# Designed miniproteins, single chains, continued (5), part 44

Each design is a single chain, and the fold is of that chain. pLDDT is the mean over its residues in the fold that is shown.

## One batch from the design tools (miniprotein)

Design m17512
Fold by ESMFold2-Fast:
Structure m17512 (fold): chain A 70 residues (1-70)
Amino acid sequence: MKEEVIEKVRADAEAFLAGVPGLTPEQRAAIVERVEKVAKTLLDSGHDEETVYRAARIATRTLAAKAVAA
């Protein structure tokens, strides 16, 4: 179910971001929200779970790196 995939994407993103120093609570929340939107868009476009999880993981890491560098 799409909801279950999005729930796991959120949990995985939150777990990763908890280990990233230098992020504010607001930055973590914003990254999670953006990653959820990416996952939802891919699922709505017919992509499989593996593709969605991979894209979400890449997006989470990229957004975290950008936020820390700013």
Scores: mean pLDDT 82

Design m17513
Fold by ESMFold2-Fast:
Structure m17513 (fold): chain A 84 residues (1-84)
Amino acid sequence: MSPEERLRLLAEAAEEAARLAQKGDLEKAAEALRQLLELARQTPSTPQEAIELLEKGAKAAQKGDGEKAAEYARKAARLLREAA
């Protein structure tokens, strides 16, 4: 898988995590964001700002803040798509 293809898939997964957070499915959103964060850290072309946003999103979801989790996940998705 190319780095660009991987970044695009990470962006799509971040958008899905944002949807889960917006729906109030915070446990699934937190799990998805934690998995995305791990994969993003393993992808050499991932912008550092996107990694930071995924970390903030995961923490927000763990604290029960679905609105902030969705906001951070969407911002991360945008940066991941721009980097791809």
Scores: mean pLDDT 85

Design m17514
Fold by ESMFold2-Fast:
Structure m17514 (fold): chain A 70 residues (1-70)
Amino acid sequence: SPEFKKHQLETLRRDIEELYEEGVLNDAEKETFSKKLEKMENNEASIEEIVDLDVELGVKVLKHAVEKVT
């Protein structure tokens, strides 16, 4: 539903902000993800596009965690 997509995009926005504040995303990564999100918010985003962005954020979280412990 459109409401479901809107809630997912709002969640992604919060996740990007939180991850940036926690130092998981650097300035360039925050800008890249924020621009992707803004494009999705301004156009009709598919569920697949939302999932893809969420997966990219998850990969950044995992990579940062691995780099921190090694």
Scores: mean pLDDT 80

Design m17515
Fold by ESMFold2-Fast:
Structure m17515 (fold): chain A 85 residues (1-85)
Amino acid sequence: SEADELMRELKETAEEIEKLIEEYYKALNNGDFDEARKILYEIEELLKRMLEIHRQIERVGSPEQRAEAEKLVGEQLVRYILLRM
């Protein structure tokens, strides 16, 4: 279904964000602040994509899928906020 495809895309996007967070910490450990800033920008674009996918799931998803999507988006938003502190 459309909702199942959106859920797969949401999960894949979340996994990509987690990988970029690892790359962000590697850049910081190497003192490469310009690279770290570029990675933060990429994370922001993926978070924006997750929010658009979440909005679509709210329209076409089951209650269970909507709850899972909200949790996944929330988890990545919290991770991002902690990177900015």
Scores: mean pLDDT 89

Design m17516
Fold by ESMFold2-Fast:
Parts: structure tokens; sequence; C-alpha cells
Structure m17516 (fold): chain A 57 residues (1-57)
């Protein structure tokens, strides 16, 4: 669920720029097997997607 959302987020931000792609990867990176909160990673990815999508659209 969250992983799927992070992927969709990354795709949207990738259309706006490389920065969003990094945010999406950060979310997946933290969620998969690295220390950190999944919630924190998802927040970063989601925030960048919304901002980028709105600005791009």
Amino acid sequence: DAAKAARATAEKVAAGGASGRLAGKLGAYQNLEYGGSREHADRVAAARTVEEAIAAG
C-alpha cells in the first residue's frame, strides 16, 4: 500500500524533475530494510509529488 503509493508518487515527481525521483527512492529505501520511519519517508515523497504535480500542471 504505502510502497505502491510511494512508487506512484515518484512517477509523478519524475515528470516534474529528478528531485522527485530521489524523494520516491528515499521512501522505498527507508521502507524496505533501512533504519528510519516509513511514515517520515512517505511524507517527504508525498509532499514533493503534490508540490511538483501542482506546479507542473
Scores: mean pLDDT 52

Design m17517
Fold by ESMFold2-Fast:
Structure m17517 (fold): chain A 66 residues (1-66)
Amino acid sequence: SMEELKERLREALRALAREHPELVASPANRDAFLAAARDFVRNVAGIRASDELIDEVAEEVFDELL
């Protein structure tokens, strides 16, 4: 489901932030976090999602962790 996919994306992106806390240390890092999120979701987490969905969830996680 979309809800399950979004939760998987949130958990993966929180893991990215734990591994690279510098990416969420400042609002100036938003674009860097979004770029890292796309790469991490595709190449590390192996989750299939559109760029639009990854960006949506990554922005939510970024704002949560600021």
Scores: mean pLDDT 87

Design m17518
Fold by ESMFold2-Fast:
Order: C-alpha cells, then structure tokens, then sequence
Structure m17518 (fold): chain A 72 residues (1-72)
C-alpha cells in the first residue's frame, strides 16, 4: 500500500479506498482538499494546486499524479 493511499485514507477518515472511488463521494470537501495540500507540502515538499486536485476526482488518478510529483 502506498504512502499516498494511507494519507488519503487519513484525510477522508475511511478504512478503505479503491482507485475507482471519487474523492468527493467519500466525503471529500474544500476543507479536506486544503488539508491534503498542506500535508503533501509538509511531508513530501510538493506543492499541488487546488484546481488540479479538484480535476483529479478519482482516487487512482489522484494517487498517480501525486506519486509522479514526489518522484520528480
């Protein structure tokens, strides 16, 4: 399980997530988006634009994008 998957589970306060799940359908909102951006900057040193996270609604797409930023 990736570090990003664990981070998403913590932010959304859910026990399990699937790549096909929608971040906002899992209870994600503007506050959780802001929390995720803050944690990504603090833990991994990456800056993710709020608009980009709102476009990447699917958990799998969101994970892939963040993992690519961390690897860069």
Amino acid sequence: MSAIEQLLKMVLNVDEIKDEDDFFDLGGDDEKVAALITLLKSLFGVTVPKGTLKKLRKVGDLKAYIEKLIAE
Scores: mean pLDDT 78

Design m17519
Fold by ESMFold2-Fast:
Structure m17519 (fold): chain A 130 residues (1-130)
Amino acid sequence: DPVRERLIELLEKLLEHMDEDSLKVLQSITEQAGLKEVTAENLLEIITNGSRNDKEATLLLIYNIAGALLRDLVDNGADVSEIEEVLKTAVETLELIAEILRERGDEELARLAEEYKERLEKFYENLLNK
């Protein structure tokens, strides 16, 4: 499935940019939420075959990972082109998740993924204008 393969690549890119401390905090949160270890394949498995609660928790985790990464890049004075590439990766990730969720009939969760995408775009715009 080319959509799933692309989504794994995008999720791996997002996770690669997390520092060890941030990833450990997120892993602790996912463990408390009953989610598997934070890996691209496990996140995709939950999005496609998980319970509604696990899918919602996974969407929130992806949103938080992307938001934390964008904040860390801005705070560390990364080049705008690098920050925009990360934003583009996060946006495409959420768009492909919404596509998979719609394909499976999870329209409400697809709209939640789109809402998180819009929140990330606004969050980034606000970071640049402060």
Scores: mean pLDDT 78

Design m17520
Fold by ESMFold2-Fast:
Structure m17520 (fold): chain A 76 residues (1-76)
Amino acid sequence: ARRVRVARVDGPTTLRNRVGESTEAPVTVTLEDGSVYTFTLVGEAASSPGTRSFSITPSAGGSESDPVPVTVETLP
């Protein structure tokens, strides 16, 4: 697949929650070709503190964006 560069990311790429709590935030990614993608990031409730990381890669029609790193941090 061909890569399309990320032009802009709007919203938090790091979510924080506390043990036993969940949190959510919208993130919008705009690509250089004018494509816009909106995601809901979810910090799930956890029984212990810790950090989880993943990447979001918007894709359409055989083209992929640069990966957008996302982190969820659970505080005690």
Scores: mean pLDDT 74

Design m17521
Fold by ESMFold2-Fast:
Structure m17521 (fold): chain A 86 residues (1-86)
Amino acid sequence: SRVQAILDRVLSGDEAAVAAAIAEAKTLSDQQKLELAQKIIEEMSKETDIKKLTNLLKVANAVAPDSMVPQVVGAVIRGIGNALDK
């Protein structure tokens, strides 16, 4: 799916691929942005690398609706906790 392809590019960690993924994510429908935001929040909760967590947050900021901001914040806090436990 287009949403999964964007997520895979973000998870690659390549800065050019991440920037292109963010630009493409902004062109998604509201439903696809919600789907991508949910997948990003799930990945952020599991991420232990601060650089990857930062890239996931950049995508979440581009696509997450305002109603999902608390979930994004919660995922960031969990991601930071996981990175500190490493």
Scores: mean pLDDT 78

Design m17522
Fold by ESMFold2-Fast:
Structure m17522 (fold): chain A 72 residues (1-72)
Amino acid sequence: MITIENAAEILAELSKSKDPEKRKEGLLELGKALPDHRVELLTDPVAREALEKLSKDEDEEVRKAVEQLLFG
C-alpha cells in the first residue's frame, strides 16, 4: 500500500532499481495513490533526491512519469 509516510522510501527504492519498467510502473502507481500530494513529496529530502535522480533517468518513459507525478 502506498501512503504519504512510505512514499519517500518507495521513491528511493525505485531510483535504485535497474529495471526501467519497475521504475515507470512504481511512479505511475504513486501518482494514482497520491494525486494531490506532490508538494509533500517535494518537501521530503529523501523523496526530492530520488525524484531528482528519476527525472534524469535514461528511460524517457520514466522521465515522463516523474513529470506527470509532479505537474500532472
Scores: mean pLDDT 76

Design m17523
Fold by ESMFold2-Fast:
Structure m17523 (fold): chain A 105 residues (1-105)
Amino acid sequence: MTEREKRIEEAFRRILEGGTNRDEENVEKLLKLSPEQLSQLNTELTNKMFELHKDETDPEEIARVIGRILAAIGDLLSGATDEHLREVGEEIYEIVKEELEKLLK
């Protein structure tokens, strides 16, 4: 249970840092989520990022919200498929990365 959340957190950290040789495979699997799952994730992420950006909360509050988002991603990963092309994953990757960078600012 917690093991899954940690792996997802690591994957997101790798996305923000540009990735590493071995962890890139985990990131690629995350990016292969179905378009519907990615759309839902993107909507939720955007709403939470907008909310945090508005309040300029402490790092602890930001980490808490990111933790909730990562938990939701963990649930989505259980349904991840190898059907979709990286094009959708690349698009969402850029959006997620940009939103997280804005949040951390």
Scores: mean pLDDT 47

Design m17524
Fold by ESMFold2-Fast:
Structure m17524 (fold): chain A 65 residues (1-65)
Amino acid sequence: SAEEIARKLGEKLGLDEETVREIARLFQGDESNLGDVAVVLSRATGLPVEAALQLVKEIYEELKK
């Protein structure tokens, strides 16, 4: 779910609760929103957007199975 992906990202990267909630709201369980999530993650962590997107996709695929 959107909340599970946001929570795992928060735990792995030490994101604050507000950022986790924003990620969950943007994702909505829709794979097409992963790019929007990557932008928020990039802002919160300082990672390049491409690196953030790779990380988000990896966690998404793990939770899909």
Scores: mean pLDDT 79

Design m17525
Fold by ESMFold2-Fast:
Structure m17525 (fold): chain A 89 residues (1-89)
Amino acid sequence: SMFLDKVLAEMEELLKQGDVEGAYEVAVEGIKELVAKGDLESALELAERSIELLEKYMAEKGDTSLEAQINIGMLLIIRGVLKLLLKKQ
């Protein structure tokens, strides 16, 4: 998806600047937009790709901050909710 690629590219740019919170906000806003459109499969894919990107950032930077851990945790919860919603359709 061109939309997914755009959101992930914006996250990567923010992470290069050390803006972990901004990267998380962009991911959540993208997920909300896809959910509002009824595209739960793309919303799940964006959540999964965003988790991978943040985990990669933490590993590469040695970032063990509580903020980064909370942001990943919140995306894991969103991923779980999206998986449950997809099973009900």
Scores: mean pLDDT 86

Design m17526
Fold by ESMFold2-Fast:
Structure m17526 (fold): chain A 55 residues (1-55)
Amino acid sequence: SPEEIAKEFDVPVEDIKEAIEYIKKNGRKLTPEELAKKFNIPLEVAEAVLKYVDS
């Protein structure tokens, strides 16, 4: 869940939810690296968000 990802990586849950909403609205067009850069989050967090959306 977004809350679990936020807790695991010590990132605000709001940032995780914003990234998830962006992917759902715009489709999975971004690589993990592009998502990390766009939302200023670590690469590992971007990968976790994309894995969650793909599940």
Scores: mean pLDDT 78

Design m17527
Fold by ESMFold2-Fast:
Structure m17527 (fold): chain A 55 residues (1-55)
Amino acid sequence: SMEQQRQQQIAQLERDTDGAIADVRGDPTLSPEEKAALVRLLEDFRAQRIAQLRA
């Protein structure tokens, strides 16, 4: 169903974003400020994309 497909896409997006956030947080070349900014961008993108998928 379209609802099952949507739920699967949201779950995959959440997993992919969590992985990207972990990579950013574990990056020794980034400052704490750079990490915070990048994590916020990833979280904002995820929230926006989930909202679009649920619309």
Scores: mean pLDDT 87

Design m17528
Fold by ESMFold2-Fast:
Structure m17528 (fold): chain A 96 residues (1-96)
Amino acid sequence: MIKLSKEEQVEIIRKYALYVKIAFEGRERGVPVSEVLDEAQERVAKGELLSKEEAIEALRRMEEYMTELAEKEGKYEELEKFKKEVEEMIKLLEES
């Protein structure tokens, strides 16, 4: 088991949220996922991190997207698990 500090967990969540934000911006622009991933990787490599507030917004946007997928694919059990994971990530951001 990997023991991550609370600060390390928050940094990972903020990086993940940056990928999510860039993915949604790319989706709105109609760019391929590969181009979105390349942009996100470069920005993370440059040390870019979202604020806690921006990270929470990106995670909530991801939850909305997963709700749309669950409605299309009938994967409601996966959606409930994902929502719990998002709530835990948001809690870590709010408590840091």
Scores: mean pLDDT 78

Design m17529
Fold by ESMFold2-Fast:
Structure m17529 (fold): chain A 55 residues (1-55)
Amino acid sequence: SYYDYKLKLIEEEEKAVEEARKRFAGEDPQTQADIDRTLEELRKRKEAIEKYKKS
């Protein structure tokens, strides 16, 4: 329950960042790098929660 809630929050944040990614696609490299970094951090957080839940 708690981990499912945390995963839901990460999924919501991923959707918001994906919208930003689409909006700023082809813009300055710094903006793209920041978006990619945020998506990678969210992916790692999601993976960590799934591993912890598996334990």
Scores: mean pLDDT 77

Design m17530
Fold by ESMFold2-Fast:
Structure m17530 (fold): chain A 93 residues (1-93)
Amino acid sequence: MSPEEARQLAVKAAVEAARRVVERYMPEIERLAKETGISLEDAAEILASTERFRRELKEAVREAMERLIASLEDPAAREAVREVEELVLKDIE
């Protein structure tokens, strides 16, 4: 696999990992909005600001990246995935 292909797969894996974490939090977001009378957007921002959400998001991204790296034979492709991981994790912090 080329480094360019590996970078594209890493971005896709990070997006899918983030989507799954948000999906798990949707019932909690909806409940918070209903209980407090705030918007779904405001409830989502509150939950996104929690250390629990950020930790789970980071863990999901790391796990997805490690699975992808384990499937790659080319050291340059593996390095490209690690570079994407570092950039994504910095955005979460």
Scores: mean pLDDT 83

Design m17531
Fold by ESMFold2-Fast:
Structure m17531 (fold): chain A 56 residues (1-56)
Amino acid sequence: SMEERIERLLMEQYLKAREEGLSDDKALELAYEAVSKEFGISVQEVRELLEKRKKG
């Protein structure tokens, strides 16, 4: 599903940013921005999709 692809890209980008020495908060920020750019949706929409998947 699209949500699974979003989660995988988010995790990959987060881990890459952490490996590059960025903090948890900054790595998450960059990961959300990368997903937003890749899928053409806002960072807020990415967050909402992940929250819905976590609850469902």
Scores: mean pLDDT 79

Design m17532
Fold by ESMFold2-Fast:
Structure m17532 (fold): chain A 73 residues (1-73)
Amino acid sequence: SLEEKNLLLAARTLVRLLFGPEGEKLFDSMSEEDKQAFVKRLKEVLEKNKDADPLTRLRAMAEELRKFIEEKL
């Protein structure tokens, strides 16, 4: 879906900004199953923070991204 594509693009961009090209390569090397699992986790974080301000939502997404990347190392 467009929503899933947008979430994956946002995640890839955040990974590059936070972890550099090495993080982006790790993200791009993930299986389709792992990418889908990550999209699901991002959707859950966004739903839990739907009533929060934009900065709080961004912080929650960045933290979930950090945890996911650490789990794949």
Scores: mean pLDDT 78

Design m17533
Fold by ESMFold2-Fast:
Structure m17533 (fold): chain A 83 residues (1-83)
Amino acid sequence: MVDEAIAELEELAKKAKTEEAKKAAQEALDQVRALVANREAVAAELEATVVDPPPLDEALAAAAERALAMAKKVVEELEKKAE
């Protein structure tokens, strides 16, 4: 669910140990929030580009989950490189 992914991104940003990791988590959070705010534009793009598009809520949830997974990876890499 999108709300759960947003909550995990907020927690990731709060728990990140470096400024760069916090910024990466915050940028991912802002991207997911922007997708949710522009859901009508996302729906229009899906209808224009995809045959039998998935339900908008499922597409947004999948995008939020992908953003969360990528943010977790970026935060982990940034924290390892901060040594």
Scores: mean pLDDT 75

Design m17534
Fold by ESMFold2-Fast:
Structure m17534 (fold): chain A 108 residues (1-108)
Amino acid sequence: MEKEKEILELVKEIAEKAGLEEEVVEEQLENTRRVLEELASRVGRELALDLLYAFAVLQKELLEGKVSQETVDRFLAEVERMLEALGFPEEEKQEALADLRAVIAAAL
C-alpha cells in the first residue's frame, strides 16, 4: 500500500515547514524508515504503518495550529492497538493512554 510513501512525504513536509536544513530533512526520513522497520518487527507492518501515519498527521496539524479531535482520537486508537500487540496489561495501557492524552492536550 502507499502508506509508507504518504508517511515519508508527510515527514518531509513537516520538517520543511519547521525550517530544517536539507541534510536534517534527509536524517528525519532515514529515522522514520528505521522506526517503521523496528515497529513492524514487533507489532506487524500494517499496525506500524497505521500508527506512524496517524502520528505524522497529528504532527502536521500541531505545526499548522489546527488539531482536530478526529486526528487525536485516531492516533490514540493506534497507540492502544500497539500496546495491546506488545502485551501490555490493561491497567498499564490505560495509564499510558491517559498520560499521552494529557501531553497532547498540553501541546494544543
Scores: mean pLDDT 83

Design m17535
Fold by ESMFold2-Fast:
Structure m17535 (fold): chain A 80 residues (1-80)
Amino acid sequence: SEVEELRARFEELVSELPPEAAEKLRRALEEAIRLAEEGKYQEAFDIIVDTIDELEEELPEKKELLLKLYELAKEILEAL
């Protein structure tokens, strides 16, 4: 499925973050998917945006990777 393919791409890229940051973003994505499945799309996007913004402050050198992860998370939520 499209969602499975997008999630596989997300896991490939998220593994390039430090383990703590990767786990934080994985948890944010799972919570966002849960909210989106409940029809709470704005809350789902807000969690992803807030988590990416926090990680960009912590890891400014990973900004380009985080932007790619944001786009994939957005595509996953839109594919649900």
Scores: mean pLDDT 87

Design m17536
Fold by ESMFold2-Fast:
Structure m17536 (fold): chain A 97 residues (1-97)
Amino acid sequence: SPVEKLIKILDETIDKLNEILAEFRAGKISTDEAREKAASILYETAKKLEPIDPQLAKSLKQQADVILSTKTANEFEMQVGAAITYLSAYKTVLKRQ
């Protein structure tokens, strides 16, 4: 179903964002690299979601733009955490429909 496809895309996106946070926290990538990678994941997810859920796609593009605008490591981590929380909450709502 479209809902099952959507949930799968959200699961894959959450996993990828958590991987970037883990690499960042381990000191394997810089804040600039982490910011670009996290935003890229959200832009690619938005592109996949555009034909399924255009409102969610728009929200993810906005979240990517916010992440790219962060100036500190703490702001970056906070905004990526917020994106993961948002996607997890969205999945919960979808599973109830």
Scores: mean pLDDT 90

Design m17537
Fold by ESMFold2-Fast:
Structure m17537 (fold): chain A 82 residues (1-82)
Amino acid sequence: MEEKAREYLEKARSALEAGNLDEALDFIGQAANLTKEMSEELKEELYRLIDELGDAAAAQGRTDLVIKAVGIKLLMIGNELD
């Protein structure tokens, strides 16, 4: 499962580099569902990708994506508090 999480993170990074923010959000969301199977290093990478998505979305005026990115980050924090 960690291998699949890593695959989603790589796809999210590629989508962000290509400017495909909606595609990046999809892969980030899929990776966020696998956080319990992830090392701390992969979780840190996911948090960085969420922040990068949020910054790119804000630069494009995509407030909907900024809200969704923050939502995923809050879900990850909530899962750690369980």
Scores: mean pLDDT 81

Design m17538
Fold by ESMFold2-Fast:
Formats: C-alpha cells, structure tokens, sequence
Structure m17538 (fold): chain A 97 residues (1-97)
C-alpha cells in the first residue's frame, strides 16, 4: 500500500521529466527524474516479490532516461554510472519475480 503510493508519485514525476526532456529543459528533466528514482528506490525497499520487482523495473527505466539527459548535457561519466545502476536494478527485479 505505501509502496504503491510511492510508485504512483514516482511515475507522475517521471512523466513530467519526460515532458521536460522533450521540450529541451534538460535541468528540469534531470531534477524530476532524480526525484522519481528516489521514490522508486524507497518503494522497492518497503516491498517484496512482484511489487518490489515492479518498483525496481520503474527505477531502472527512470535511471536509463536520466542517463540520456546527462548524455545530452555532456556528462558521459554520470550517464555511464546511471546505466550501471539501471542494470543492477533490473537484475534485482529478476530475482524478485
């Protein structure tokens, strides 16, 4: 229940981040995706099984989108770190499924 609320809020912020990214507002997109990622991380910590897998999949997708934002900003190192975090989140999600 608490994890579902965090996932919902995270999804709303990730959607807003995507809209900012499409409009070229990279700094706003990064801020919104970073906030979304934190909410999905908290949701994953508060849950188990399929609910945790869902939160981790949402986290992985959000981190991958955030990596694209940082690449467009010229920060390739941070983008690489975010993609590695995304891969780890996906691997953890597979263990929960």
Amino acid sequence: MEAEELNRKGSDLAHQGGQAFLQGDLEKAAELYEKAAKLFEEAAKLSSGEQKALSLKNLALTLDQLAKVYEKMGDKKKAEELREKSKKALAEAEKEA
Scores: mean pLDDT 88

Design m17539
Fold by ESMFold2-Fast:
Structure m17539 (fold): chain A 72 residues (1-72)
Amino acid sequence: MEKISGKEGDAEWSAYKGTKIDASGSSTVDGETVYVLTTRRDGEAEIAGYAVSKGDEEKAKEGFEKAKEVLK
């Protein structure tokens, strides 16, 4: 399991290479925008990748696209 991480501006992103994506979502937590990619194991959703930014939604979205490319 290989974890790849990077930054887009002040947004941080991370993904586990070679993990099959099951779903994606976004939420705001304490003023931060969080994008999540998940996979399914034993019927449960597990995090396969994410991007997060404090108040910079565009950079969080760019990081999310980078995370998705790692998972391909």
Scores: mean pLDDT 69

Design m17540
Fold by ESMFold2-Fast:
Order: C-alpha cells, then structure tokens, then sequence
Structure m17540 (fold): chain A 63 residues (1-63)
C-alpha cells in the first residue's frame, strides 16, 4: 500500500470522526480520530503507532 493510500485512509477516518463527533473537545477528538484511523489501517493489514497516525492526521489537515 502506498503512502498516498495510507494518508487517504487517515483523511477519511478524520472526516468521519468529525461528522460523528462535531462538538467533541480537541483532545477527545484527536483520540477518537487516531483510534478510527488505526482501526481502518489495521483492517488493511497496516500497523502504525498512535504517534505515526497523529502525525499523518496533522499532515492531512496541514496544521
């Protein structure tokens, strides 16, 4: 799986988390987004650390 595909999965997970929990506090939101991205990546046979997933989320948002 390419790095671009991984970033897309992370982006989709982040967008879905925001849709499901639009009013969650930033710290809770980040935890939920990381957990959802990790779950989606693991379903594709990819295991990344929470730190790696968090970096990808930040890169996706370009913040």
Amino acid sequence: MSEEEIKEIVREADEETFREHPLAPDDEYIKLAVEKAKERLESRGITLSDEQILKLIRETKRV
Scores: mean pLDDT 77

Design m17541
Fold by ESMFold2-Fast:
Structure m17541 (fold): chain A 83 residues (1-83)
Amino acid sequence: VEEAKRLVLEEIERALEESAKKLIGKPVTLEGKTVIMTEEMAEELKRRLLEEARRELERLAREDPEAVIKGAEEIERERERRA
């Protein structure tokens, strides 16, 4: 389960990094408001989402370890698409 958590977090961080780059300068809906994504907003969002993902992953690992393992498997499959 620890390996699955690590893999999920690593992929989330990577996905957030790529998404942030794509969203800069584009309109996004945040907390019910449509705003233009700035570099500062993207970095702040990335930090918040990564922290929240860590907390939820710890809880999921305790409550539903199978879901965490499945998440890691989906990430492995996504990596296979690239390979």
Scores: mean pLDDT 73

Design m17542
Fold by ESMFold2-Fast:
Structure m17542 (fold): chain A 95 residues (1-95)
Amino acid sequence: SKRERLLEAADEFIKAIEEGKFSQLTFDRLVEAVREALGLDLSKLDELTPEQQAIYRLLMYLFLLYQMYQAGIASKEDIIAAAKKLRDAVLKALE
């Protein structure tokens, strides 16, 4: 299910960060799971619902933190917290 794929992708990403591993693949899988779960068309941002817009903002924040983490300027704890917040928001949207 979309929910199961999202949980798996989020848990894989969080585990990789907790283990101190750089993993573009686990990040890309999380982004794809979020996009698929919500039916996000990133070419039509103005057509997103308010709920999709809020989750898109959380996704962009995680993307920024991931870039900062790769640059060595964001903490592991900050990116894990952002990933969990994104996961929980998407799961709530799937209820």
Scores: mean pLDDT 81

Design m17543
Fold by ESMFold2-Fast:
Structure m17543 (fold): chain A 85 residues (1-85)
Amino acid sequence: MKEQEELLKKLAEEVKDEDKEELIEKGLEAAKETDTPSAKKVAEAIKTSPEEEQLGLAYAAVRAKELREERARAEAEGRELTAPE
């Protein structure tokens, strides 16, 4: 979907140079933790894709992990997530 590609590019553009390497590394770490076929493909894509695409994929992987962790915490505490994204 073109809209998804555009959003990933905008996110990559907003990430500062100093944060780019951190984001890529966190994305790879998040993908390793998930241990699903899609996460393995994301890890491979982060390693082999152009920089702007790597940032988008890394951001998506980190967000997926954070949302999963926050959802689990919210569920355990009986509270709702305020801003699902």
Scores: mean pLDDT 64

Design m17544
Fold by ESMFold2-Fast:
Structure m17544 (fold): chain A 64 residues (1-64)
Amino acid sequence: VDAVREALRELADERGLVDVGRALEVLLAHGLDPETALRVVGSVLRDGEVDYEELARLAGEVLR
């Protein structure tokens, strides 16, 4: 979970938001299957962007 959070943080803008495409790549690189990654990102998606802290939290719950 910390590794996902750090990767997302590096991609986040000054608002803490990450582009949906980049967020998906991070989740896939950290072991989420494409269907699960899309579902997790979709649950926190707003206007093509996701909050990196919230996404990292949800991804951590799925990976546990």
Scores: mean pLDDT 79

Design m17545
Fold by ESMFold2-Fast:
Structure m17545 (fold): chain A 81 residues (1-81)
Amino acid sequence: MSFEELKEEAEKKLKELKEKVKEAVRNGDYQTAEEYIKEMEDFALRTLLEMARAGVPEEEIAEFAKEASEILKEMKEIVEK
């Protein structure tokens, strides 16, 4: 997979999971929201490993890691309400 394809798929998947967390919270289903957050954590870790294997520059990997961490923090804060 090219870097562009990997980045596009990663961004799409994170956006999808973020929306699912927000939908679960809107429905009062905090257990499902927590499961989606865990799926996001697992997906982010796997994506970082795949980026490294694909030879993506370290700076790009670090930027994705920062973005993923910020999204995860936001989602966890929503569930804590």
Scores: mean pLDDT 80

Design m17546
Fold by ESMFold2-Fast:
Structure m17546 (fold): chain A 79 residues (1-79)
Amino acid sequence: SVVALEPLPAERAAELERLLTRADELLKKFSEQDMSNPEVREKAQEVLRLVAELARALAEGAPLEEIRALVERIEEVLK
């Protein structure tokens, strides 16, 4: 599991929970798409890349702006 070793401010923790909840909702909605469609599969590959980058950013304690931008990029790809 990815955990923060350093304490996070309460405001940062609350915003991270909100952003991660939104990312989870977007991914669940996308999982209902037809994966036999090549366009959907191409989007899935880009989303997996962005999810990996988001996991890295979270592990490294990246700024909220960076984490938000990654979640917004996932939403953009999935629209």
Scores: mean pLDDT 76

Design m17547
Fold by ESMFold2-Fast:
Structure m17547 (fold): chain A 87 residues (1-87)
Amino acid sequence: MEEFEREVRIGVLQISLGVTKVSLQVLQKRNAPQQVLDLEQQAIELLEQAIEAERKGDIKKADELLAKAKEVLAQSQQLVQQWLQEQ
């Protein structure tokens, strides 16, 4: 059960990482504000660290890193919505 839960958590983190990397590329091509690009890059780094923490069995660290990544992504999403309203 714990092993299955870890595989699911890593899979979800890998999906989130992939989506965030694609988002960053699209935002760069559309000349999004530097603050948005910085937040997306920070979220990518946090998600990569969370995946490594999960692989090492450090669930607490992985959960903390994922929480930080979610907060950073929420900030990025808010700024993206504000920026898109100006287009």
Scores: mean pLDDT 86

